# Designed miniproteins, single chains: the designs that were tried, part 20

Each design is a single chain, and the fold is of that chain. pLDDT is the mean over its residues in the fold that is shown.

## One batch from the design tools (miniprotein)

Design m711
Fold by ESMFold2-Fast:
Structure m711 (fold): chain A 83 residues (1-83)
Amino acid sequence: DVTKEMIELTRKMLEEGKSAEEIGERLYERFGEEALEFLKKLDPDLPELSKEQLAVTLATSSLLQVIGEEIDEELAKRKALAA
């Protein structure tokens, strides 16, 4: 699962203190080709992306998934405190 691998790699890079730009570059290097196929499958009308655009898209998508997990954890903590 490309999405799970991208999220795992993004979390590891965040733990290493990598910037969003560095995360995007590494995601592009490892998953760029697979990510393009995945994106085309989700949206057949997807415009042709440059390397830089793809790196930003991969970083943004993966960071949003990581943030989503952190929000879910925070909501669970708030629910526990409110109970």
Scores: mean pLDDT 69

Design m712
Fold by ESMFold2-Fast:
Structure m712 (fold): chain A 74 residues (1-74)
Amino acid sequence: SEAEEYLKKGEEALKKGDYETALKYYKKAIELGSGAVKARALDVLGEVYKKQGKEEEAKKYYEEALRTAALEVP
């Protein structure tokens, strides 16, 4: 899906240390995705904020990822 493609592009940008590009692609994956893809994008978006020292923002996205993941499992 398009959301999965953006998630992959974000992960590639993150591996290169391009946090700005990674955030852009992960946000797009969240916007277009649902379920597991959206949960993964939210989780890695939290990781990027944590790497930037933005712990409060990171926590918010981790919590949203957990809520999103819960909708895909009983």
Scores: mean pLDDT 80

Design m713
Fold by ESMFold2-Fast:
Structure m713 (fold): chain A 64 residues (1-64)
Amino acid sequence: AREEAVELLQRELGLSRERAERVVEGAAHLIRTLGEDVAVQYLVRETGASREVAERVVALLRRE
């Protein structure tokens, strides 16, 4: 799940592994503390990802 989310961000947006890992960590924290919608908005704002890609990342992280 986490590794899949990192790989998705690298593939779709060309992020470095280090940046993708930091963004995924931030999104996972937001899912736990503020909810999935806030995590989606964070991903779109921080990475420029489409809402669709951001929602896929959140779905992967939710599968813990």
Scores: mean pLDDT 83

Design m714
Fold by ESMFold2-Fast:
Structure m714 (fold): chain A 109 residues (1-109)
Amino acid sequence: AADLADRLRGMAAAERARAAEYEALAAAGVPGAARLAEIHRATAEGLAEAADRAAAGDLAGAAALLRETAAFLREAADELADSDPAAAAGLRAGADSLEVLAAEAEALA
């Protein structure tokens, strides 16, 4: 449980860093960057909340939040599928990874 929480916090920090990079690109006028910043920021928030639940021993709650975040990433990928297929593929891969982590959390509960 502690190791899962630490991993999720690390992932949340990485997503916040990526959101900040996209925010800088959006300020420079790069098309699509503002939306990618929003997606990565929301993902970081979901991962941080899942980490807090896992740290508290609420592994079922952590799994539920990871599944909600995965669903959000799939919706975002569908939104971007035509305009940015590479970003959409990355978001789907991220969603698949979060579902694996949710199953891991459920197995630890």
Scores: mean pLDDT 90

Design m715
Fold by ESMFold2-Fast:
Structure m715 (fold): chain A 67 residues (1-67)
Amino acid sequence: SAAAASRAAAEAARAGTGDAKRSAEQAFIMGKNGETAGAATGAWEAARVASNEEAKRLALQAMEEAK
């Protein structure tokens, strides 16, 4: 759901830094607005540029919730 995607993206943003954090914050905003496809894309970008394994895992979870 969009609400679950938004919550998961917020957790990814909290764990991430730099570009990963910014992409996760974008996913949170898109999810909050009900834009599931945008939330999934932002979460995928956050996972792709994540500098640590925990931030990557949380971003991948946000992407799954956004589907």
Scores: mean pLDDT 79

Design m716
Fold by ESMFold2-Fast:
Structure m716 (fold): chain A 59 residues (1-59)
Amino acid sequence: MKKAVAVKSVSSSHPSFLSFEKGDLLEILKETENGLVLAKNTKTGEVGWIGESELELIS
């Protein structure tokens, strides 16, 4: 299972995009060629798109 840590806090006003806080542990569900990642915030259980520049992969 691929995991990442949020490197900054983002509050999204659009339901398709994930809101998260710096240091949140994210589970990567899908990566795209467009620099977008579909992720689950393990803290909130919400799923949404985030920019790959907003996360750091672990392991």
Scores: mean pLDDT 79

Design m717
Fold by ESMFold2-Fast:
Structure m717 (fold): chain A 83 residues (1-83)
Amino acid sequence: SAHRKMVVLLTAAMLNVVAAQAGDESAIETAIELLEELKKLAEKYHKNPEKVVELAEKAIEALKKGDLEKAQEYLLKLGKELS
């Protein structure tokens, strides 16, 4: 289902943020790509797309700025919206 795919993409993005926090800066680009795909799926298939898209965009912006702590916070909030 689209919902399961969004959860898988979020989990993969979270794991890449953890890798970036551990020193793998290349994982930031992968996390952004995963969140962009999650955003597209949410816009098309989610029951409450506005909040999911907002949190995904905030996480992407934090990642682009190298703010891994804020990115992690937005991803945790995004996980609650997908529950």
Scores: mean pLDDT 86

Design m718
Fold by ESMFold2-Fast:
Structure m718 (fold): chain A 93 residues (1-93)
Amino acid sequence: SEIEEYLKGLQEDVEELTKLVLAENPNEEELLEKVREALERGHIFAVLVALKAAEDAGKLDLAKKIYDLMIEYSRERGLLESAAMFERMKSKL
């Protein structure tokens, strides 16, 4: 099932991105690359979970960088309202 394959990949990205965000000394380069890969797979929800984990952990600089990738992803796809939403959410950090 394509849905089962999608959900498995989504779950794997949620777990990996959350682990990278919550590490004591996060490898920022690795995290941002894995965020880009998750976005290319369409696993937007995994990136939103990672954003919430970063915000809840007080890792606001990491959260801002993940927002920048979400804004870029949205703009590249002509999703200008989504890009504006993420810009507004980033500005509240």
Scores: mean pLDDT 89

Design m719
Fold by ESMFold2-Fast:
Structure m719 (fold): chain A 80 residues (1-80)
Amino acid sequence: SAAEEFEERAREVAEEGDKVAEQVAELYRQGNTAGLPLVREAEREVARAGEALREGRVDEAVELIRRALELLKEALEAAK
């Protein structure tokens, strides 16, 4: 169950990340970089979630994925 939740959350982060990264990159081209640091922070949270899962810290991995998703939503707002 927790592993299934992690996979679903990781997929949500990847899909959200693709959309946000594309919008942030477009705004960056126009001179707006406000969202970019949050996107990079979310990517680091996803990497840490993978490490936590490998170490058996499933609850921590899920929380890290949720934080990454929240950061990506903030990046989208900041990029506007």
Scores: mean pLDDT 76

Design m720
Fold by ESMFold2-Fast:
Structure m720 (fold): chain A 76 residues (1-76)
Amino acid sequence: SPEEEARRHLEQAKEYLKNGDYDKAIEHALRALRLAPDSPYFLEAAKIAVTAALNKGDDEKLQEVLEEIRRLAGAA
């Protein structure tokens, strides 16, 4: 299911974040957000994506992550 696939990507994002691979952490976290925006994994994936972007120091990527989170959260 999309929710199970999102959980798998969330697990990978957590591992990449722990290892300092911020680019892969962001990629997998964003994929988890897109696959299951209505799941209990959404907030955790969002936190990982934001944390990785902040640790990377990439303001443009942080802005992209925040826009994606806002869009998927149904704020439009």
Scores: mean pLDDT 85

Design m721
Fold by ESMFold2-Fast:
Structure m721 (fold): chain A 62 residues (1-62)
Amino acid sequence: VSAAVVATAVALLKAGASAIDIIAALQAKGVSAATAETIVSTALALLASKGSATVADIQAAL
């Protein structure tokens, strides 16, 4: 997964977008539903466990 795709997900999370809206936005950029769900679930898990979800942390967890 590209850093640009993950950066888009992080920006939308910081803007307060819902998980469904972020998945839809990633799919509109050509990302598969399964990959978009994995990115969002990974970011949310990192936010819950460490309080932050950086692009680098999400890419390392994928």
Scores: mean pLDDT 81

Design m722
Fold by ESMFold2-Fast:
Formats: structure tokens, C-alpha cells, sequence
Structure m722 (fold): chain A 58 residues (1-58)
């Protein structure tokens, strides 16, 4: 349903913000390591893909 899709999208945005926050903290702790930045990007990409698949099932 539309309501379920909206909730999934909202949850995904909330998780994206958390991943970015955690990623920034990890990046700062690493002294600006590019690998840490790439790990955060991969986590976001995975979350977006999983959300797309979940929305297809609704």
C-alpha cells in the first residue's frame, strides 16, 4: 500500500542519516582514510538497493 511504502521510505532515510553519522565519526577517527569513506558509501548503496527490492514486493 501507499502508506506502507511511505513508512519504508521514511525508515530508509532515517537509516541513511545514521550510516552517514557513523561514517563521519569513523572517517574522523581514521584521520581521513579513503577506505573508511568507501565503506560508508557501500553501506548506503546496499541500504538503497534493499529498500528498492522491498518496495517492489509491496
Amino acid sequence: SEEEKKKVIFETVKEQLRIVGDGVDAWLASGGDEEVFEKTREELKKLIKETEEKLKEL
Scores: mean pLDDT 81

Design m723
Fold by ESMFold2-Fast:
Structure m723 (fold): chain A 70 residues (1-70)
Amino acid sequence: SEEEKEREEEIEKLKEELGKLAEQLMEDPKDKKVIEKFKELVKKLLSLASEEEQTLLEDSYKKVEEFVKK
């Protein structure tokens, strides 16, 4: 439906933002502002996303966390 399409478009937009933040974190893993922004966007996406999308987002967040820990 139209509302589902709008939701998916929002999710894609937020995923693009998350991708950019993840790239920044890989280059500068000590940037606390980027880490906080990444966490905030993950929570926002989880509130909009279906269960499958939530799993993907959580996995992406976990990968970034592991990278930052290094």
Scores: mean pLDDT 73

Design m724
Fold by ESMFold2-Fast:
Structure m724 (fold): chain A 86 residues (1-86)
Amino acid sequence: RVEYQGRALIRRLEDGSWEVEFIADDGRVYRGRGRLRREDGVNYIDLTDIWIDGERVDASGILRIEGERLPEDNEVYEAVLVLDIY
């Protein structure tokens, strides 16, 4: 289990899923797709498809988005990405 801090550009897709472009503080780019979950006032995106530097990886992840409000489409948030790489 690895944790990264950074910024996430998030976008709502037509099927109701969310697409994430996460730029870690070290400059690496992580992309993923998943479902929005809200728990105790915190917004999470549970990621099922993950891409690191343009390559698909066998991993699961959770993006924790800073802020209590529901995320808006095509906005950038401070976030923490937690990855389980298989």
Scores: mean pLDDT 80

Design m725
Fold by ESMFold2-Fast:
Structure m725 (fold): chain A 69 residues (1-69)
Amino acid sequence: LEELAERTLEILEEAIRLAREAGDEELVKQAEQLKEAVRRAAEEGDRERLELLYEEAEELLEKARELKE
């Protein structure tokens, strides 16, 4: 559970880094909101929510990567 949360946070931090480089403040906000949701889900032990947040984090990372092209 904590390992999943940690991995999800790493993905979100990479998305934030890429979004900041591109100047997409909205994507930065979305990723930071997801980081907060991940922390809460991990604190509550909500595995199902963490799995959904992991998928959302990967989608945000993909969007952030597209901003560089």
Scores: mean pLDDT 81

Design m726
Fold by ESMFold2-Fast:
Structure m726 (fold): chain A 55 residues (1-55)
Amino acid sequence: SDEDIAKALELLSDPNPEIRTAAVLQLGRRGREALERMLSDPSPAVRRAAALVLG
């Protein structure tokens, strides 16, 4: 719910790309603007996860 979304949004700024990848997948389409920014993330795994979620 709203708490889980807030936590996922916070984790999108984590220095660990594995944690950012998990946060993208947890957030789903509920944070579209944030996910669109993750398409430009320095980690290929994070970019792939954001693209997968956004469709």
Scores: mean pLDDT 82

Design m727
Fold by ESMFold2-Fast:
Formats: C-alpha cells, structure tokens, sequence
Structure m727 (fold): chain A 89 residues (1-89)
C-alpha cells in the first residue's frame, strides 16, 4: 500500500512541476494546481501513517503541513518550522 501511495505522490509532483514550467498564465492553472495540492497533502498524510520509518514519517508530515498551509492561505509557526526542516534535508 505505501509503495502505491509513494508512486502516486511522485506522479502528482511531476504533474505540478509540468504545470508550473509550462503555464503562461498561472491564474488559468490555479484551480488545477490547487486540486493537485489537495490530493498530494492527503497522500502525504496517508504515507506518514503507513511508514514504519520515523524520519520518513516526519518528512511526510512536514510536506503535508506545508501544502495545507498553501491551500488555506495561512503562514503559521508550525508551517515555517516544517519548511525549515525540509530545507535541512
């Protein structure tokens, strides 16, 4: 199960990168990117629950939190800490 979730995460990330690279009008793609971020955040939460590796769990939790912050339009201390954690990788 976890491997399938990780494969789906990789596919969604690739799709988001393609949209970002090829979009002449970011607003036109905004709804699609938001939908992909919502799916990606959910998958990261599922991966965090299923992984036996505490370091990978922490990584997935941080990624889910950062994405949720982007979706909610909030910038909380927890999201800033999650971003800092990801930068230290």
Amino acid sequence: MLERIEEEIRRLRAEIEEIAANTADPEAARARVRELYERLARLYREAAERTPDPERRRLYEALALVLQGLLDGVDTPEQREAGAFLERL
Scores: mean pLDDT 73

Design m728
Fold by ESMFold2-Fast:
Structure m728 (fold): chain A 55 residues (1-55)
Amino acid sequence: TEEAKKLAEEGLRLAKAGDVGKGTALLGEAYQLAKQQNDEEGLKAAEEASRELGI
């Protein structure tokens, strides 16, 4: 959903700004939320953010 995408975007933004711990935690939340809701767009956003961070 929109919420999962927002979590993924915010997680990536925080990690790039140097808050890797908080950013990674938000990405994990985005991934779990997207899986629970069968939100393919949210899942893709979380996966793309993780790939950009190299994880």
Scores: mean pLDDT 79

Design m729
Fold by ESMFold2-Fast:
Parts: sequence; C-alpha cells; structure tokens
Structure m729 (fold): chain A 70 residues (1-70)
Amino acid sequence: SIEEYIKKVEELGKKVQQALSSGDKAALEEVRDYIDKAIEEFKKKNAPDGILQTLEDLKAFVDTAIAALS
C-alpha cells in the first residue's frame, strides 16, 4: 500500500538526518546504499512516481553531502 512506501521513505529520511549529524562520510555512503536498494525494490513493485521521485531527491541530497565532505 502507499502507506508502506511513505513509512519506508520516512525511515530513510531519519537515517539521512542521523548520518548528516554524525559528519561521517562512511555513514552517508551507507545510507545512500539503503536508498539505492529501496529505489530498486520500489521500481520492481511499480511504486507511484511521486514516491520514486522523493527517494531520488533524497539520494541527490545525500550525494551532495558526500561530495561536500570529500
């Protein structure tokens, strides 16, 4: 259901916030891997485009943070 997708996105958002607060590049890279896996899983399940776009936006934000720490 859409509620399950929303909960997963919220959980990933919390992990991103925790990784950012740590200032640890490796923690951000780990969260990026979780986001990538969630995108692949959601695409396989034909998740709504809005949910997929939210995950892609979250990934782009994490990639920007990783680049800033490099």
Scores: mean pLDDT 86

Design m730
Fold by ESMFold2-Fast:
Structure m730 (fold): chain A 61 residues (1-61)
Amino acid sequence: SAVEERIATLETLAEVLAESDPETAAKIREVIEETRRNGLDEAVLEQLSDELRDWILARAA
């Protein structure tokens, strides 16, 4: 499914960032776990992904 494919991409991104940016990697893992907890709901993943993006942008400012 599109949700499972997006989760696989996020897992890869978290692995790549684990050493250089462990805080962002941890936030990505939180998004993955919460999406799984909510039964792989696409709307939940989209909302959490938007919140993650906003968190990253706020931290970079």
Scores: mean pLDDT 84

Design m731
Fold by ESMFold2-Fast:
Structure m731 (fold): chain A 64 residues (1-64)
Amino acid sequence: DADEFLRGVRELIELQRQALQALAAGDLEKARELAQQALELGQEIRRRFGVDAELLPELQAVLD
């Protein structure tokens, strides 16, 4: 469903924005939690709708 897909994509974008803002503020714990949540949501969207998930490089570095 397109509405479900768009809602998921908007949530993914917002989670990544919040994670990046937390990282910029020096809140590494919150940045890691939000980045992990974004990664998991992105993987679920990829699995359910067949589109690639993408995590921002800054957030990927936090998870490494």
Scores: mean pLDDT 78

Design m732
Fold by ESMFold2-Fast:
Structure m732 (fold): chain A 55 residues (1-55)
Amino acid sequence: AAQARVDANIDEVKVPYYEKEEGLSREEARKKAYEDIENMRQGGVDGARALAAAA
């Protein structure tokens, strides 16, 4: 588990995306990005499988 790489991707990709598309503040964009990861984690293998199929 490379948490530091996940955090970097959130700050570099997800946060700017939510700031631009949703008009969220940086703090709100960060929170939303982490909530999206938590939701995928709660989806368990289904979420991971969907990502693998898309790759």
Scores: mean pLDDT 67

Design m733
Fold by ESMFold2-Fast:
Structure m733 (fold): chain A 116 residues (1-116)
Amino acid sequence: MIIGSASFSLTLDGEELGAAVTVMAKEGEKEGPARAVLVTPAGEVVGIGVGKGVYDEEKGSIKATVKLMPTEEARARGEELKARTGAVAGGIYDDEAFEWLIENTEGTEVTVEAKV
């Protein structure tokens, strides 16, 4: 499994937020599950994103489309996923578990592109 990560600023509803996106691809593949974390300038985590992305290691680039959800909803979904899959808290690395999370999450879709 290959992991690509990038950090960038994102403006939502006129507010500047720090963002980090991670794409997890299988070896030999470029596409995989994507996660994002949104933080305020004060360092508070205000949301997470779940979706899919492409990490191109040769080009040093990430492109991901994620559904953003508030931290409270994200926590509740994490507990449901843990109960369903037996996954440890913070460890969503199985394609099936991640597809379930995407299908059962409502949120604003955002597409992000970054150089690594």
Scores: mean pLDDT 64

Design m734
Fold by ESMFold2-Fast:
Structure m734 (fold): chain A 67 residues (1-67)
Amino acid sequence: MKKFIETLLEAAEKYLERGELDKAKQLIDSAKKMIDVAYKNGEISKEEYEEFKKRIDELKAKIDAMR
């Protein structure tokens, strides 16, 4: 689970660099849902959840600023 979430966030960053905001947003939305489910199921620690959430919030802010 954790590695897959990291892969989604890396892909979202690359789509942002390419100006593909809609694709980046879809990946960020997917990653956000995945971290919530993974944390609820005990698949990631509280520390990992907080780190992923911070990264998601930063990427979301970048998309919102570019729109």
Scores: mean pLDDT 81

Design m735
Fold by ESMFold2-Fast:
Structure m735 (fold): chain A 68 residues (1-68)
Amino acid sequence: MEELIKEAEELKKEAERKSAQGKFEEAAELYERAKKLYEEALGKDHPRVKALEEAIEAERRGAEHLRA
């Protein structure tokens, strides 16, 4: 359990780094991987899972709207 949370946190940090570089699609993919690990460790309704769902949507909006 703790190892899954640690992996998810490392993926989240990498996603934050990618987002800071404007690499929104790569950031979203890393957040999706982190979300799967949190779901396995904590359950789908956990606040950390919901926070990652929000982060994924923000990254997807960034990638989509850069085109305009």
Scores: mean pLDDT 79

Design m736
Fold by ESMFold2-Fast:
Structure m736 (fold): chain A 73 residues (1-73)
Amino acid sequence: HMEEYQKEIDELVKRAKKGDLAAGLLATAIHYYMRKEYEKAIELFEKAKQLSTDPELIERANRLIEEAKKALE
């Protein structure tokens, strides 16, 4: 599970270096999610969604927000 998140983070960081701020926020949110800091992760996922028109990024953020909310129950 952690190795799959790391690969995803690496690709998002590559996009962020090219100016995709939303990808950078999604990568940071996934780091907080992996650390079980779910409230902070949700906050950053919501910010990534606000800055993006990429449906794939928005869908990924939505899925991780729902998983983080379940973890907080």
Scores: mean pLDDT 85

Design m737
Fold by ESMFold2-Fast:
Structure m737 (fold): chain A 66 residues (1-66)
Amino acid sequence: AEEFLKKLDEKIEEIKKKIKELEEQIAKAKEKGDLETAKKLELEKEILEGILALLEGMKSFLERKT
């Protein structure tokens, strides 16, 4: 039971790390004036943020059993 929450936390941390990497790449692309690359990376970040929200919501639901 609690093992599932630990695995979920591991996945959440992986996604958070990937989002941070994308933020760095977006900043670099913007500094270079590569707006198309920046836009693509922003879309990838948005998708990962959506997945993160679902995983965090699932964790919260499992921890908050009424």
Scores: mean pLDDT 81

Design m738
Fold by ESMFold2-Fast:
Parts: C-alpha cells; sequence; structure tokens
Structure m738 (fold): chain A 62 residues (1-62)
C-alpha cells in the first residue's frame, strides 16, 4: 500500500469543494456558492468545472 497523503487530501478537498458549491447552488445560496468556488480556485486555479460553477453563481447574483 502506497500512501499518497498529499494527493489524497487534494483529491478529497477538491471533491468536497465541488459538493459544497453544488449544495449551495441547489439551495439558491449563490453568495455562499461563489465564495466556496473562489476559495477552491485559489487552490486549483485550472479546474474548469469549478470555474464554470463560479461563473454560474456570479450570473445568478447579477
Amino acid sequence: MAERAAELAARSSLEAAHLLVAVYLALGDYEAALAAARAALERWPDDEAMRAAAEEAEKKLA
């Protein structure tokens, strides 16, 4: 068994961030969704799905 703690933590954190943003969007809490997506993008700036989620939240707030 090869333990890749940093890789596993990064994957789990990104998956959790996607779930959190999706939950906020489903609840209509677009400010919280945008804040969560932006926090995730600080860690994973190249995540296209997270960029799309942030843009969707911004459109709902505009």
Scores: mean pLDDT 76

Design m739
Fold by ESMFold2-Fast:
Structure m739 (fold): chain A 66 residues (1-66)
Amino acid sequence: PKIDLEVIREAIEKKYGLSFSNDQEVIAAISALTGIVSDERLRNPNKKEAEKIAEALGLKVGELYK
């Protein structure tokens, strides 16, 4: 299932004080924080990748999805 990029955007903005104008900037920020370089995998991560994204943002895996 695809992650909710709005939830991710809000989590990064809250934790790091950043602002984003589009989804591509959010994806670039997640890539930098997690080391995952594939846009496809960042939007639709497997279980291990979702765990890495959640950990980097201080979220639970379930919070990545609406």
Scores: mean pLDDT 79

Design m740
Fold by ESMFold2-Fast:
Structure m740 (fold): chain A 106 residues (1-106)
Amino acid sequence: APSAEELAKAREIGEEEGKKGAEKANEAYEKGDLEAAKEEVRKAVEEAYRRALEAGLSEETALYAGIVAARTIAENTPPELAAVAGEVAGELMARLHAAGYRLELE
């Protein structure tokens, strides 16, 4: 199971990447490029996940970092982009549940 320190690191990474992603997504949205804005949302979540893995965190903890990034984006973007962030967070939560289920069965 992830330690409190690992979860805190994942949250830090997720919040940092989510904030950067929200800024880039909002910039694209203000320019009228909704598809580019949606891609920035997805990219920020992927970057949070990759950074967490690079930092030596487990798969479950890295997925949590991605969920935190998606949540941070949803709190800082218009409803159309927040909906995309919610969808991506749902996909990661499903993956986290599947990973936890597999580990609990061992």
Scores: mean pLDDT 83

Design m741
Fold by ESMFold2-Fast:
Structure m741 (fold): chain A 72 residues (1-72)
Amino acid sequence: MDERIREAAERGIREAEELKKASKNPEARRALEEMIRALRELAEALLAGDEEAAREAAERLRRAAEEYLRAA
């Protein structure tokens, strides 16, 4: 399970970084940075077994993704 969490987070972060590099929209780039931060926090919380922190990080990720979709 831990390996799958790390792999999923690494893939998501890599994809977000590529989208950020391709984007000329500073609002979209800011939202992608928030998504990267939230993905890291979510992975750390899941690996630590901290369900409360994982829920908070997932909610932050959801809000950042909504902001990205509005900006793009």
Scores: mean pLDDT 82

Design m742
Fold by ESMFold2-Fast:
Structure m742 (fold): chain A 93 residues (1-93)
Amino acid sequence: KKLTEEQKKEYEKLFKKYDKDGDGKLDLEELKEMIREFFLLRGEEPSDEELEEAAKRILKLADIDGDGKISFEEFLKFLEENRTEDLRKVFTE
């Protein structure tokens, strides 16, 4: 379940790519776009509705302070606890 340093660096690059305002956090829309890229890497193309539902679930599961954003540390914790393979379950109906 523990991410390697190499995986953490790749996720940091991806996180920064979608952190459009540079505040070190992703809002709902930025998180949706990052999740879209994870699905594309798995050969799936989810709808915007599916991405919105998944992003909302991830924010809820990351147990953030209700600011509607996820920090990089919260995102890494979510990945370590739920694994990248489990992201499909967050989207899947």
Scores: mean pLDDT 68

Design m743
Fold by ESMFold2-Fast:
Structure m743 (fold): chain A 55 residues (1-55)
Amino acid sequence: DERARLEAEIAALRLRIALVREALEKETDPEMRRTYEEIIASLEAEIEELEARLA
């Protein structure tokens, strides 16, 4: 089921975003904080693409 696969990928990406946000909250280095923010933005863009494929 293609829909189930896409939903599972979206769920995995959301979990990864949550973990990166947790790391970001604990991070004090500005360079690493920027890196985490960039990772979150990239993952959010991937979710948008997958959600568009479900529409």
Scores: mean pLDDT 86

Design m744
Fold by ESMFold2-Fast:
Structure m744 (fold): chain A 80 residues (1-80)
Amino acid sequence: SREEARRLFEQGNEALLNKDYETAVRLYKEAISLLPEDDPLRAEALANLSTALSKLGKHDEAEEYGKKAEEIAKKLGIKL
């Protein structure tokens, strides 16, 4: 559900703030799996996933997810 996705997203944000980047990656991926492609929360989760992956040195993966976040943001007219 979208409520479950939001909870996972918030837990991912907490992990990111605590510099637990591996846990943040897992939680954001779980949140993304529960959201439709064109959801604003999906764009935010993809952007934060990109940041967490970059912190882990996974720069190619980070760029891929960052581009996906930007594509959704552009389609929805939102800024990340």
Scores: mean pLDDT 89

Design m745
Fold by ESMFold2-Fast:
Structure m745 (fold): chain A 90 residues (1-90)
Amino acid sequence: KEKIEKIKELMELLSEVARIITRLDRGQITLEQAKNELLRVAEKALEIFPDDPRIHEILERIRKATSKEEVKEAGVELMKVLAEQINKLK
């Protein structure tokens, strides 16, 4: 049960990242709003996987991002890490 609930939580985070990127691409949110939302998702992922150095690196990349493309690239990397973690739990 705990394993299924964790997979569901990770899938929800993955969906949230995709939504943030889509909204940024469509000009529906500002760069600052996208960064703040993506930071919250990355911090949540770090709480679940505190020892994953990739999440620490992604968090730093989001903080330093100054362009839409840099935010999108960091978001895509976060989605890849979340997908890999979901597959490990299956």
Scores: mean pLDDT 84

Design m746
Fold by ESMFold2-Fast:
Order: sequence, then structure tokens, then C-alpha cells
Structure m746 (fold): chain A 65 residues (1-65)
Amino acid sequence: MGVVLDLPAEKAQAVTKAVKAILDNGGVASVAEVARMAGLSQAAASRLLEAVSQASGVPVKVVPA
């Protein structure tokens, strides 16, 4: 269950860093910042934030940039 992202190794590292940043901030992140850090589209960044919220049980607050 959940959302699966199929990304190249370089983008996978960026996604991992973005996930750690979200968890370190207690689940507070902006879609635009996550997209920039991970090299993703806004749609992919939004899906990543949903997946992190579902997996960690921490509510992820999406803040407009």
C-alpha cells in the first residue's frame, strides 16, 4: 500500500534528503521547497509528502511557498 516513486539514483538521494528534512521539522514542509530539493515536479513532491505522512503517522503540513 502507499505511493511508489520510480526515480534515478541521483533523484533517489535527493528524495531521501527531503524526507529526512520533513521528519526533522515534525512533518512541516512546502511542496515547492521539496520539489526544488528533490528535483521533482510539484505533483511528485505532493505525493511524496502524502507518502511520508502515511508511513510515519506524522501530519505533514503543506505550506505554500
Scores: mean pLDDT 64

Design m747
Fold by ESMFold2-Fast:
Structure m747 (fold): chain A 58 residues (1-58)
Amino acid sequence: PSEEQREKMVELMEEAGLSRKTAREILERSKDGAELAQMLLERGVPVEVALKVAELLL
């Protein structure tokens, strides 16, 4: 993903209640969009936001 897409992903995660640091750590740890979505769901991020963030990874 582009730097602009990464920043947008972080913003969406922050709006869902995650810290910017945690959002970046999740992005760096996820191998693909499916794992990213799962990690976000496990942290209580709404499914619609988790899927939107995962799509931006593509």
Scores: mean pLDDT 79

Design m748
Fold by ESMFold2-Fast:
Structure m748 (fold): chain A 55 residues (1-55)
Amino acid sequence: PVQQVVDQMVQMVNQGRSRQEIMQRYRQLSQQYGVNVASRGSRIAFSIIQQNQAS
């Protein structure tokens, strides 16, 4: 569940989706997996994105 959130959020950012589209996906994932799972997955996803951009 957390990994699915990570994968979807990373993919959305890498595709250059708008902040609104990313937030909409986050809401859908929160409804599907729960807020705690979606929040944790999003934090991991943005850490990965930051690391890749810094590399």
Scores: mean pLDDT 76

